# Designed miniproteins, single chains, continued (4): the designs that were tried, part 46

Each design is a single chain, and the fold is of that chain. pLDDT is the mean over its residues in the fold that is shown.

## One batch from the design tools (miniprotein)

Design m13580
Fold by ESMFold2-Fast:
Structure m13580 (fold): chain A 87 residues (1-87)
Amino acid sequence: DSLIKEIVKHGQKALEALKKGDLESAIEHLEKAARFLEKAGLTESAKKVREKIEEARKALEKGDRKKAEEYLKEALLIIQEALSKLS
């Protein structure tokens, strides 16, 4: 369904951005994936993704790129776990 396609698309783009060290692009795609998770009724997963994005933003404000990357990777794992429930 189109919601699952959008979650997969933005999850994949977030992973690609993380592999390139583009944390800003990763955050944008994780935020979009969270919106589609919420629309799909996966509200708890969407909330957890947003919490990890907020922690990543706080780490970046402190100049801790490594900690920010760790939080964004955790957000991506939450998306992957949510998608496994839809297949």
Scores: mean pLDDT 87

Design m13581
Fold by ESMFold2-Fast:
Structure m13581 (fold): chain A 60 residues (1-60)
Amino acid sequence: YLMDAFHISTTDPVRSLKILELMRELLKLKQQYKASTDSNERARLREKIAQIRDEITELL
């Protein structure tokens, strides 16, 4: 129930903060993926990584 801003400037701090948070999450998931030897867990992490990467791309 977080609302999307109707318009944000190129220097919007909210967007910057969101990107930063997503990048932190992405890094954590990438590290987990590399550390894991479980095929099922790796598949799950890969899916999550793809989702977050897409979110970051949307914000760029």
Scores: mean pLDDT 73

Design m13582
Fold by ESMFold2-Fast:
Structure m13582 (fold): chain A 58 residues (1-58)
Amino acid sequence: GGPGLAGSLGGAAGAAAHGASVEGARQGMIDGYNAGKETGSEKVGQAAGVAGAAAGAA
């Protein structure tokens, strides 16, 4: 990250990656994306993937 706008973005990503779990976030995203994709929509899959990544990171 950087000191300004890049710093705020990097801070959030860094907290998720280092504070919680990079593995948890990755697996949550994969599981969420696959579950959402089964509804027949990539858009739903992507939204579920993001939610899964957040849940996995926590």
Scores: mean pLDDT 62

Design m13583
Fold by ESMFold2-Fast:
Structure m13583 (fold): chain A 80 residues (1-80)
Amino acid sequence: SPEERVRAAVRNARLLVEDVKKAIEKYGPDNPEIKRAVRIALEIVERTLRMAEEAGNPDAVQEARRLLDEVRKLLEEIEK
Protein backbone atom coordinates (compact mmCIF):
# COMPACT_ATOMS: atom_id res chain seq x y z
CA SER A 1 0.00 0.00 0.00
CA PRO A 2 1.15 3.64 -0.40
CA GLU A 3 1.13 4.06 3.41
CA GLU A 4 3.36 0.98 3.88
CA ARG A 5 5.73 2.27 1.15
CA VAL A 6 6.08 5.65 2.91
CA ARG A 7 6.74 3.95 6.29
CA ALA A 8 9.36 1.68 4.66
CA ALA A 9 11.00 4.67 2.92
CA VAL A 10 11.25 6.62 6.21
CA ARG A 11 12.63 3.56 8.06
CA ASN A 12 15.20 2.90 5.30
CA ALA A 13 16.23 6.60 5.26
CA ARG A 14 16.73 6.48 9.07
CA LEU A 15 18.93 3.35 8.80
CA LEU A 16 20.93 4.96 5.96
CA VAL A 17 21.59 8.13 8.01
CA GLU A 18 22.70 5.96 10.99
CA ASP A 19 25.04 3.93 8.71
CA VAL A 20 26.56 7.14 7.25
CA LYS A 21 27.18 8.53 10.77
CA LYS A 22 28.97 5.27 11.74
CA ALA A 23 31.00 5.41 8.51
CA ILE A 24 32.13 9.01 9.30
CA GLU A 25 33.25 7.84 12.79
CA LYS A 26 35.13 4.86 11.31
CA TYR A 27 36.70 6.41 8.17
CA GLY A 28 36.62 10.16 8.86
CA PRO A 29 34.86 13.07 7.10
CA ASP A 30 37.70 13.62 4.55
CA ASN A 31 37.32 10.18 2.92
CA PRO A 32 35.96 10.65 -0.68
CA GLU A 33 33.72 7.55 -0.39
CA ILE A 34 32.19 8.96 2.82
CA LYS A 35 31.61 12.36 1.16
CA ARG A 36 29.82 10.55 -1.70
CA ALA A 37 27.74 8.50 0.79
CA VAL A 38 26.60 11.68 2.63
CA ARG A 39 25.53 13.31 -0.69
CA ILE A 40 23.60 10.17 -1.70
CA ALA A 41 21.93 10.09 1.75
CA LEU A 42 20.85 13.73 1.26
CA GLU A 43 19.20 12.88 -2.10
CA ILE A 44 17.41 9.84 -0.62
CA VAL A 45 16.15 11.78 2.44
CA GLU A 46 14.91 14.66 0.21
CA ARG A 47 13.01 12.10 -1.94
CA THR A 48 11.60 10.47 1.22
CA LEU A 49 10.33 13.86 2.46
CA ARG A 50 8.57 14.46 -0.91
CA MET A 51 6.95 10.99 -0.70
CA ALA A 52 5.75 11.67 2.87
CA GLU A 53 4.36 15.11 1.91
CA GLU A 54 2.53 13.69 -1.16
CA ALA A 55 1.05 10.91 1.02
CA GLY A 56 -0.20 13.49 3.56
CA ASN A 57 1.32 11.58 6.51
CA PRO A 58 2.26 14.20 9.18
CA ASP A 59 4.31 11.78 11.34
CA ALA A 60 6.33 10.64 8.31
CA VAL A 61 6.84 14.28 7.20
CA GLN A 62 8.07 15.23 10.70
CA GLU A 63 10.53 12.29 10.82
CA ALA A 64 11.76 12.96 7.25
CA ARG A 65 12.33 16.66 8.13
CA ARG A 66 14.30 15.58 11.23
CA LEU A 67 16.44 13.24 9.07
CA LEU A 68 16.93 16.04 6.49
CA ASP A 69 18.22 18.43 9.19
CA GLU A 70 20.51 15.65 10.48
CA VAL A 71 21.98 14.80 7.04
CA ARG A 72 22.46 18.53 6.23
CA LYS A 73 24.59 18.84 9.40
CA LEU A 74 26.67 15.85 8.20
CA LEU A 75 27.06 17.53 4.79
CA GLU A 76 28.36 20.72 6.49
CA GLU A 77 30.86 18.57 8.46
CA ILE A 78 32.28 16.92 5.29
CA GLU A 79 32.43 20.25 3.35
CA LYS A 80 34.61 21.97 6.01
Scores: mean pLDDT 87

Design m13584
Fold by ESMFold2-Fast:
Structure m13584 (fold): chain A 78 residues (1-78)
Amino acid sequence: KLKEEALEKAKKLIPEIKVDLAIFSLSRALGEDKQEVVEVKIDSKKKTAEIIGSRVIDDPEKAYEELKEKAEELEKKI
């Protein structure tokens, strides 16, 4: 369900993407301490969207730390 929603939203974004590759993330709460997260790679040149990650996060503190680390890595590449 969430994977299907993520792909549909990513496909709608393809015409709006100005870079060759983008990553789109969609999350949904499954309960108080659980989130389902789907990551989609958008290739604007190929006009495609592909699921590159799907996981359930059951430790929000660890998930937050991982996201912070990934954000810092991406900032260094810019």
Scores: mean pLDDT 69

Design m13585
Fold by ESMFold2-Fast:
Structure m13585 (fold): chain A 91 residues (1-91)
Amino acid sequence: ELAALRREAERAEREYRALEEGTEVAKKIAQQLKQEAENARKTKSPEVAKELQKRYDEAQAKYDELEAKAEQARREFEALREKAERLEREA
């Protein structure tokens, strides 16, 4: 029982860490696209600025989705860890 919960917590931690890494990558992509869109506006290239803004909006949405998934995975990991700790104290 306790060993099974520890394995579940380890799996949840691995999933959370992978999502956290993915979220950081998505954040950097969104930040780069935001800067490129700003630069395009300064050069007064409205077609380029509009295309980069669309790419930024898509990257931001992807970042938001990954952030939400990472938060959910973090909560699952913490819940499993707390449950394992409680069972260890009861044993």
Scores: mean pLDDT 82

Design m13586
Fold by ESMFold2-Fast:
Structure m13586 (fold): chain A 87 residues (1-87)
Amino acid sequence: SEDERLVEEARRRLAEEGLDLELVRRGLLRLEAGQPLTREELLALVAYMLQLEEELREVAEQARAAGPEAIEELSRQLRERYEELRA
C-alpha cells in the first residue's frame, strides 16, 4: 500500500540522514493549522513518529523496572511507620 511505502521510505531516511527537526516542527504547525503537508514534511513526521515509538518503548520498559522499586520503597516506609506506631 502507499502507507507501507511511506513508512519504508521514512525508515530509510531516518537510518541514513536522521531526523530533520525543522521539517518535523514545520509539519506539526501545518497539521495544527489544518493545512496540507508537503511530501518532505510528511516523511519527516512519519520518521519522528517511528523514533518516538522506540523512545516510548524504552520509557515503558524503564517504568516497569521502576515499578517494583517504587513498591519496595513504599513497603519500606510503611514498615518503618508501623514499627514506630508499635513502639
Scores: mean pLDDT 74

Design m13587
Fold by ESMFold2-Fast:
Structure m13587 (fold): chain A 68 residues (1-68)
Amino acid sequence: SNAEKARNEVIKAAGDAILEASDAQTAIQRVDEEAKRLIEKYKDDPEAVKAIQETAEQVRAAIEANFA
């Protein structure tokens, strides 16, 4: 589904950001930018938009823990 694809794209962005960013704030900003791009891409699919928002919130906690 579009929701699964969008969720996986957010998870990939979070993983890439954790590896490439020097700090949590930069990693979170990169994930937020990708989530915003994906929301625009999937704007006609409410379930995909919800999956992006929920996944972005979940990965934020993981990013903060990684840089603590």
Scores: mean pLDDT 85

Design m13588
Fold by ESMFold2-Fast:
Structure m13588 (fold): chain A 110 residues (1-110)
Amino acid sequence: SRNEEVLKEVEEFFNELVSGLRELLSTLPEDHPLAQKARSFIDELEEKYKSGEITPLEALTELLLFIRELLSTLPDDHPLRQRLLALLAELAEKYEGTVIGVLLRDLIES
């Protein structure tokens, strides 16, 4: 059904976004405060999702809200902001024509 396809896309997207964020964070020093905070958030979110405490859609929503917070706190010229926007743009192109792609474009343009 359409709903099963949407849930699968949400789950696949969540996993790709988490993977991309972890790769980005791995380029930062281990003692970087933002990297530590982000890793702790992602680890907690994945554990809640894997345990069934939250749904895939809830997990994705929390992750997108966290990314929005990061984008709002980083200066426009910050290298991390530019890399994060590049990751979101690549994912938006991959998920073009889906609701996920629309949400990512709105996030990038904000």
Scores: mean pLDDT 80

Design m13589
Fold by ESMFold2-Fast:
Structure m13589 (fold): chain A 88 residues (1-88)
Amino acid sequence: SKLELFKKIQELAKDEENAEKIKELAVERLVAAGMPEELARKLAEYFVEQLKKGLSPGGLAADYLANGDVLGAVAALAVYRAAKEVLE
């Protein structure tokens, strides 16, 4: 279920080794997409912290995009994709 997936992602992100893997994977992808490294790291760290709190970065990405915050949406999506890859 969606709730079980979010619980697994939250538990994954609370493990420091997995949190670092998610962050670094997201940063690499954001930089490859043309985002400056400093901005990519700040946004990736922020959204990894949201994962630890149990917030859905996929849902956040949709909300950010709807409000015109393209950079926030792209970063949230990158962190969500990274978390799913580290989990699976």
Scores: mean pLDDT 79

Design m13590
Fold by ESMFold2-Fast:
Structure m13590 (fold): chain A 82 residues (1-82)
Amino acid sequence: DVEEINQAIVNNEDVEKFMKKRLEEFIDKAVAEGKITPEQGEELRKEVEPLIKKVLDAMRAGNYEEAIKLAEEIKKVIDKYL
């Protein structure tokens, strides 16, 4: 969430853990529902992890608006698999 990301500007570790946890929970649910194979879940994780790193890099540079936009893009990618 945007509010969670803004609050974690000082604690980038918490943001990274939060984003990764949400991604893994989504992949596990999608695999359990038969929407994605385990192999497709791994590919999705590999695609999203670089975006998570970009979010954190933007936050470390103080560009939190760009970090929020990148986080929204991650959510949109995930939502398309619903």
Scores: mean pLDDT 72

Design m13591
Fold by ESMFold2-Fast:
Structure m13591 (fold): chain A 108 residues (1-108)
Amino acid sequence: SSDDIKNKIRQLVDQAVEILESESKKLYSKGTKEDNRKALQLGSQAGMMRIQASVDENSNSDASEMAKRAVKNLRKAIELMQELNSPESTVQQMQQILNQMEAILKET
C-alpha cells in the first residue's frame, strides 16, 4: 500500500538522521574547534532532514515526492560526510540507506 511505502521512507530517513546525529555527538566529544565545526554541520543537515520529514508527514505528501526529496537530502548528507572525513563504515551505512531509497523511488 502507499502507506506502507511512506512508512518505509520515514524509517530510512530516521535511520539517516540518527547516523548524522551520532557522528555529530562523537565529534563534539573530541572537544577541538575543528571537530565542533564539523559537528555543527552534520547536526544542521540532520535538523533540516527532520524538518522536511515533518513537513511531508503533515502535508500527506505523495510517496514519490517524499522519496525524491529524501534521495536529494541523502546525497547531500553523503557529500558532507565525505568532505568532513567521516568514518568510511558510517558513509557506507548512509550509502546503503540511499540505495534503498533510490529503489523505492524507481518503484513509485
Scores: mean pLDDT 89

Design m13592
Fold by ESMFold2-Fast:
Structure m13592 (fold): chain A 98 residues (1-98)
Amino acid sequence: MLSESVQLALLTTIGAELSFLKEVARRRPERLDQVKAEALGSLDRAIDLAQELNVPQSLIDGLRAIRDAVAAARTVDELVAELDRAQELIDQIFSYVK
């Protein structure tokens, strides 16, 4: 297992990636499918890290629900709303393990 400090640093990096992807989606709506694919990869990594950090199942289930919603998103607004929810959950995980 990675150290907790490294896992938290990776989680912080994923949060930054999701913020960047929101900006790309807003500025380049034609890239929606590419941004979704990258966001799904970031969310899958966040779920794996949350499981390793032994966070409450409710937070892991929340990330999975957001991942499914991102996969189903058909508009930039839908994607951005789900990425905002993902950032809130990532912040909650960060606060929980600290």
Scores: mean pLDDT 85

Design m13593
Fold by ESMFold2-Fast:
Structure m13593 (fold): chain A 116 residues (1-116)
Amino acid sequence: MKIKELLKKAAETLRKTGDALAAQGHPSAEVYRAAGELLIDLAENLTEEELKKFVDRLADTPASPEAVFEALRSVAKTEKQREIVEKARSLLEKNPEVAGVLRAVAQAIKRALERD
């Protein structure tokens, strides 16, 4: 399975979780929705090679906003990709818990690729 497909499936799961949490009035709803939207932006704007480098790097780093920014910056080559990094910065400054969610997704994708 391609990393783009795994990220899109993860994003769908995170959005559904966010919607369920929002229905319960839970403040973490925005964290899951924000993480899902960022994963869609990455899946649509990065190549499989860039996504693999991002996933590998993020899975092996601490769950911090700084670690996510470094991972994104390491793979961003185009102006559009750099725009996504800046949007991710603003998102992680508002919702630092998104870093932990993204790392968990990266670790899950890495494990899925090792089984295939």
Scores: mean pLDDT 82

Design m13594
Fold by ESMFold2-Fast:
Structure m13594 (fold): chain A 72 residues (1-72)
Amino acid sequence: VEEKVKKLKEVIKEIGKVDPETAKKFEAAYKALVEKYGPSERLIDILLEAMKSYAEQKKYEDLLKFIEEVEK
């Protein structure tokens, strides 16, 4: 779980360089999910996929590549 949390935070930080409002929303979503369901690798994976979809939708090529590198 810790390793995936680190990856999630790295992606949120990179989104924050381009779109700080969306980065705050993803951070808030993660906190809300952890409060309700507890920390889970599946929840982190769902958020990483959502961030990847966001990057694709906005055509942020460098961000998308970064997320793919972080996910492996």
Scores: mean pLDDT 76

Design m13595
Fold by ESMFold2-Fast:
Structure m13595 (fold): chain A 55 residues (1-55)
Amino acid sequence: MEAAEKELQELIAESTAFIEKTAETFGYSDEKKQEMIAVNEAMIRAQIRQKLAEE
């Protein structure tokens, strides 16, 4: 459980940094950036829950 939470936090942090870099590069609004971050976090959480359910 602890390893999965650490992996989740690292994935969210890495993806958030990527989205922020992409938003700066393409000139996305703060609203768009926050939406992308929220959707990405939800997707990562859903994928990890699905992996745990398959065990």
Scores: mean pLDDT 77

Design m13596
Fold by ESMFold2-Fast:
Structure m13596 (fold): chain A 74 residues (1-74)
Amino acid sequence: SVPSLAELEAAARALLEDPSATVEELVGMIRRLAAADRATDDPAFRAATRRLVVELLEWAASRGIRLPQIRPDP
């Protein structure tokens, strides 16, 4: 079981479905995913968290949102 991944996926999905989501909430979610990536040695878990970060960044870019200094660059 990977309960932390399921929680991260649910949180990211809820944020993407919220039209009132703020830049601060997006940055917080990206930071949470990056922290999970750094903490894990499971390549499948790491790949999943990286996909979620890319999805959030693509969503932000499609809406013209400029995110401060957060990059998935491990």
Scores: mean pLDDT 73

Design m13597
Fold by ESMFold2-Fast:
Structure m13597 (fold): chain A 91 residues (1-91)
Amino acid sequence: GSSQIQAQRLAEEAERLIERAKELAQMALQTSDPEWAKLYADAAEYYAKRAKKLAEQVRSLGDTATADRLLKEVEEINKQIQQARQLADAR
């Protein structure tokens, strides 16, 4: 396949991982249980790290605009993860 087709497939996989990470980060922020908050935050971080690696591969294939968008979404998720962990530690 062309590099464009490869970049598109990697971007679609990264978007699916980002969606899962967002959901888990929201669960971490919404739970009243600090142990569950940490578990959800760890799971969100796992998916976010995988998405970041795919976004970096998308960049290497020449789609810098898509990669920048995906990396920005990962950064926003990482901020939510950090907030969830800080709130859990305060309990």
Scores: mean pLDDT 90

Design m13598
Fold by ESMFold2-Fast:
Structure m13598 (fold): chain A 66 residues (1-66)
Amino acid sequence: MKERVEELLKEIDEKAKAGAPVSELHRLVQELARVLGIRSDDDLTPEDRKLLKRAGEAIIDVEDKA
């Protein structure tokens, strides 16, 4: 699970740097949330929340430049 989450975060970061459409970045973040969502919210670690925040910040940066 952590490996998949890290893979998605890396893909989001790479796509954002490459100027991918915001819609594609949103889709990747939705997939990240889905991967985390297979666990109960009660089982979310502070690390998982930090990863979601990092992904969201990448999207905000792209939206601000659009």
Scores: mean pLDDT 66

Design m13599
Fold by ESMFold2-Fast:
Structure m13599 (fold): chain A 59 residues (1-59)
Amino acid sequence: MVNDLHNQIVNLTNRSDDLYNQGRIAYNNGDTVTSNSLFTQSNNLDVEAGRLVDEMNSL
């Protein structure tokens, strides 16, 4: 059970980091629409990862 939460947190964090990096590249290329979408998705995954960290700490 704890290992499943840990794996979900790692997967969400890695996905968030990937989206953030893609957003930075898009922003630097002047694609602010794509950049804003990617940053929003990254932030949403970080929020979900934080929620799962709180859940794991409550075990």
Scores: mean pLDDT 83

Design m13600
Fold by ESMFold2-Fast:
Structure m13600 (fold): chain A 66 residues (1-66)
Amino acid sequence: MEEAIRNLEAGVAALEAGDRAAALRGVEDAKSVAPEEYLPLVEETERAIRAGDAARARELVEKIRA
């Protein structure tokens, strides 16, 4: 879980810096290590990143940490 969360946080930070390609790489890395039950939240974060919605992506990562 920590690896998946770190990869998602790196992805959101990249999107906040304007690097959508790096953000999507972070999501793919998170998917590769996340447990299956957690994938729906990772996929929601991916959709927010593809939409360029950094605020929504940040909210989703915070929800995961809680």
Scores: mean pLDDT 80

Design m13601
Fold by ESMFold2-Fast:
Structure m13601 (fold): chain A 75 residues (1-75)
Amino acid sequence: SEKADILVEAAAIYRLEGDTEKAEKYLQGALKVEPLSPRELAQRLAEHQARLSQMTPEERKKIVEEAEKILKELE
């Protein structure tokens, strides 16, 4: 659950940066950890995007680095 949330948060960060391809990659990673419906995934993504937009760049970078490690563990 926590791993899926971190991957969705990374996807939200990439969406804020306009990197839709990376966002999709991290969303697919989240689905490997926790099977979410497209609706649930979209809702979580939008919710995290709103929260993440108010975070510092340092906090966002830490989330992305954590997500990268999780994604590599999943291959």
Scores: mean pLDDT 80

Design m13602
Fold by ESMFold2-Fast:
Structure m13602 (fold): chain A 71 residues (1-71)
Amino acid sequence: SAAASITDLDERAAALEAELAALAKDPNVDRGLLQMARGALEQARRETDPERRASLLDAALLYLESARGTV
């Protein structure tokens, strides 16, 4: 259902925002990738279309994984 999809997206956004905050405290992570992740999360927060919001959250996840060196 749409409500279940929205709940999933809110949970994903919260998890990614927490990870971004944690990584932002590490001076050794890629700052450019953190800024790209932040931009994607800010766009996702403003996005009302669930499909576009999911795509932005996927982009944020990829940037955060790349900043950690896991991609």
Scores: mean pLDDT 81

Design m13603
Fold by ESMFold2-Fast:
Structure m13603 (fold): chain A 77 residues (1-77)
Amino acid sequence: DREIRVLKRNIEIFKKNKDYIGVARTYYSLGDIYYRQGNYEEAIKYYKEALKYAREAGDKEMVKRTEEKLREVEEEL
């Protein structure tokens, strides 16, 4: 999937630039793609990475949003 490849490339760029908000948002987008595909295990994996980087960045809003999303997706398992 071209979209997944682009997002993974963007994560590498954001990590190189220490843009942890960019990393968190891009992992969240990857989670959304896998969630739409019904791949809940991969979605949870990427949402957890998004949460990790949102915490590193100190973005309280992104942390809250990602924690809420993780709870919703884990209910699908």
Scores: mean pLDDT 88

Design m13604
Fold by ESMFold2-Fast:
Structure m13604 (fold): chain A 100 residues (1-100)
Amino acid sequence: SPLEEAIKEFVEQMKDTIESAKRLIEQAREALKNNADKETLKIMKEQLDRVIEGLETLLSQAQELLDLYPDNEEIRKLVEEMQSLLNEARTLKKEIDKKL
């Protein structure tokens, strides 16, 4: 059905966003660990700001979908993973801010 297709497309968007967020968080973590210069850390902070904004927007939409389909385990798992990544990105941004 068109609704099932739309849900499937949104699930794939969540998965793609999660994978992108994981890569950017890892890059920022490595930059911080390796005492990257202030200019590199500013770039990492800007990337983390975009990750945070993207995850917040997608989480809001995913929560609305989960409210309509509370028994959908895949959506629930993706929501939990996005919440975890959002917390990691926010913590990492604060650590970078302390070095700027």
Scores: mean pLDDT 89

Design m13605
Fold by ESMFold2-Fast:
Structure m13605 (fold): chain A 82 residues (1-82)
Amino acid sequence: SLSDEELARIYKEAGEFLWEQAEEHPDNKELLRAAIELYILALEYAGRRDLAAEYRAKLATLTDPAELRALLEELRREVDTL
């Protein structure tokens, strides 16, 4: 079985991959949401569960691609501290 640390790393790497795809398709809300969800999972498995829950709540309120991109950039900075 994978450790929480290994899962956090895997979700961080997967989030980085989808972030790169979202940069090529900036209006694709599905790609933006998928990248955000993977970064939230990285935070969760890294033990930052309260922060992950806050970001999940923010994601639920957003519908605009520009707001989703701003949230994704904020999450990417948080995950880079892992």
Scores: mean pLDDT 88

Design m13606
Fold by ESMFold2-Fast:
Structure m13606 (fold): chain A 71 residues (1-71)
Amino acid sequence: ALRERLRANPGLSREEVLELLREMGDEATVTSLLLGEELAAGKITEEEAIDKLLADENLPEEAKKELEAVR
């Protein structure tokens, strides 16, 4: 899947990798990467990032439990 696509296209930019993940339907991974970048850039707060991740139906339940435990 993703590893096979990356091996076929080793020169992919970050934007192209995000587009590939969207085509594969892995929206939760795309959302997590984008939120992590916005948090690192100071565009959103940690609380806002946690709220957006918890609202994502595609986020694994174990990850949601970990986020709720630190909230």
Scores: mean pLDDT 64

Design m13607
Fold by ESMFold2-Fast:
Structure m13607 (fold): chain A 100 residues (1-100)
Amino acid sequence: SSATEAALAEIREILRDEMERRYGPAAAETVDALLRHLEREHRDDPRLFAREAARLAGTYQVSEEARARILAVLERTWGPEFAAEAAALMEEARRRALAR
């Protein structure tokens, strides 16, 4: 749906902007390319794309502001239960990245 497509685009924009701010333009281009690939691969399952985007946000340790913005998009699109699941995935991915 157009609403789902808009939500995925907003998440991609948030992650791209955060990556550019924190890690530079090359990192932003790499993450944007990865997110576009995941969106195409999971075109029939946008929630799976959203879960993968949440994992990336955790792995790259996005700011609390970026985290809140992503979770707000997910809650608006798929409800508070899904946003809570995404928040848990972000935290798990963050812990896993920090343990490396």
Scores: mean pLDDT 87

Design m13608
Fold by ESMFold2-Fast:
Structure m13608 (fold): chain A 73 residues (1-73)
Amino acid sequence: MEKKAEEQIELLRERAKEGADKELLEAAAELLRTLAEQGLTLADVEARFGEELREAAKLPSEVEAAKAVLEAL
């Protein structure tokens, strides 16, 4: 689980090198750090906040999606 989350961070970092802004990278890194500090896995977050996560995924901006997920936590 944690390894999969770290792989997602790596993918986001690769996307950032292609032109994604630093705010998106920072928000994604902060989200995963918060999950790790609370002992939550991505599966635990999806089970509790799956509706909010799915709604965030519909947003036109990944930055807005990251902010919505952070607010749901």
Scores: mean pLDDT 55

Design m13609
Fold by ESMFold2-Fast:
Structure m13609 (fold): chain A 120 residues (1-120)
Amino acid sequence: SMEERKEFLRKALEELSKLFPEITKEIIEKIINSDEKEQYKIILELPENARVAVTEILRLVKEGNFELVELALEMVKLAKKLGRPTVEALRVARWLYKKGLKIEEVSFEEAVKAVQEELL
């Protein structure tokens, strides 16, 4: 339902706010309560890594792909710890999802290499 998607989106954005201080509680509430055009304007004001993360999470929530949202959040968290860009984390998340692999089954470095070799 729309309410379930809205609540899931809030929780996903709250997890991102722990990684990106620019994603404030005020920004989360504005995104959740805005139409797509206003969401886009808000997102454009975020720095690149936060912007890329929020954009992908919004897209996946609209698609109802909650499993990939959870995987994406874990990959973004890991990439942040490793000093790697969010775009790389999201490519790894999509690759793991397509292969049916869990985070524990492959290192981030090996997953990045596999993504590059498979052009995913």
Scores: mean pLDDT 87

Design m13610
Fold by ESMFold2-Fast:
Structure m13610 (fold): chain A 68 residues (1-68)
Amino acid sequence: KRKERIEGARQALVNALENAIKNGDKEGVEYGIKHAKETLRISAPELTDEEIDEAYQKAVEEAKKLLE
């Protein structure tokens, strides 16, 4: 199911970014954000550009809230 694929990819990305933030790994957070969209496309090639962008934006927004 598409929603499950998008949510799973978003969740995994947020978890990775949360862990990097918690450990003070700024380079890891920047790397994760920079390559997030590429990773999502590789992991779920059947998703549309819009679905990839949606998952990416949600993950980045959640990660940025943690940086506050």
Scores: mean pLDDT 70

Design m13611
Fold by ESMFold2-Fast:
Structure m13611 (fold): chain A 84 residues (1-84)
Amino acid sequence: SSMMEEIDSLVDKIEASTDPGRRAVLANQLIALANEAVKENPKDIDKVKEALEKVKKIMETGTSPADKQTVALLESVIKKLDKL
């Protein structure tokens, strides 16, 4: 789906970014799109969770407060999706 292509694009942009503020903005966009993708196509939940887990691992390598806050937010979203 086009939403999964956009999710993959956001993951790539986050992986390529060295700026914590930009990573945080992109990760928030990813979370919003992930929630929409799961709502519209529940069969994509595993792929969406995989994308969120990948970004969480990238952000966990960061030491900034923005990275830590984003990791906590990603963990919260992943746990919420696990309950579906």
Scores: mean pLDDT 85

Design m13612
Fold by ESMFold2-Fast:
Structure m13612 (fold): chain A 84 residues (1-84)
Amino acid sequence: MEERLERAARRAVELAREVVSTLDPDDISSVTFEEPVGEVTPDGGTRATARATVTLKDGSVLTITVVVELTPDGRERVSVEVSS
């Protein structure tokens, strides 16, 4: 259980970093990565959420949320949301 949570959390953080890397670094003022949050899903899988907050030089803020879900049967689901 713990190993699957750590794997999902690590994967979510890696994907959040990859999304940040697609942004133009000249537009970025600061990036903050939050500690990933892991949970057990009602179906017995695991879900990890990684969130990054990107502050742009114009003062706008982007929140990048990556959710990695490991299903009980061993499949991986990934969702990425970018909100401003």
Scores: mean pLDDT 80

Design m13613
Fold by ESMFold2-Fast:
Order: C-alpha cells, then structure tokens, then sequence
Structure m13613 (fold): chain A 74 residues (1-74)
C-alpha cells in the first residue's frame, strides 16, 4: 500500500522520554526508512534499552502504529 508519511519516535525505555524523532515524507520503501531510523538510533545510543513507535500514514489519511523494543549497539 502507498504511504505518504512515516514517523519514527524513539523512547528511552527506562525513563519513557522521547529522545529521537524522524519523519519521512512519501518514502519509496517504508521498511527501508524504518530500518535506517532504527540502525541510526542503535549507533547513537549504545547500550541503551529503546522503544521505537512507528506511525505509517496512507494516502487516504488512515494511520497504523506499531512499537518495537531494541537495544543500542556497542
């Protein structure tokens, strides 16, 4: 399905604070931009427990949100 916007919010699992946010307008590949955002967060926050909240907006304005837990790379 066509996506018009992908928003990736990265939270510190321990504190619940938003620590990084990326927005992609009209991405050609939703999976690729989500992977890129997560990989950048893993490099930026080594050893930290993180939660990614991903919101995908379709061309009709509908949204889908999902979350993933991951760790920063050493």
Amino acid sequence: AAATRVEVKVYDKKTGKLIDEKVFENPADVGAVVREAIEEAQKKYPGKDLIAEVTVTAADGSTRTFTAEFKGKK
Scores: mean pLDDT 80

Design m13614
Fold by ESMFold2-Fast:
Structure m13614 (fold): chain A 82 residues (1-82)
Amino acid sequence: ELTKEFLADTVVLDKARELAEKLGIDPQVAIDAARRARYGMPDEEIRRWLIEKYGLTPEQAEEVVKGAREAAAEADRLASYL
């Protein structure tokens, strides 16, 4: 359990850092978005949270949500495989 979650979280962190670098945003914002996506928060709620909490534009929020969902899916796939 702990080892599987640790490895899955590593995937989230790596993909979130790549997303943040690509979009020019704070890596912590991308990491938090990816974790929220993985823990079941809907895309619309994540988008709203990014706009309200961090002042991202709707376009930036959409890109972060897309990348966060991809990171979450990859982490979940790895966790289920281990």
Scores: mean pLDDT 80

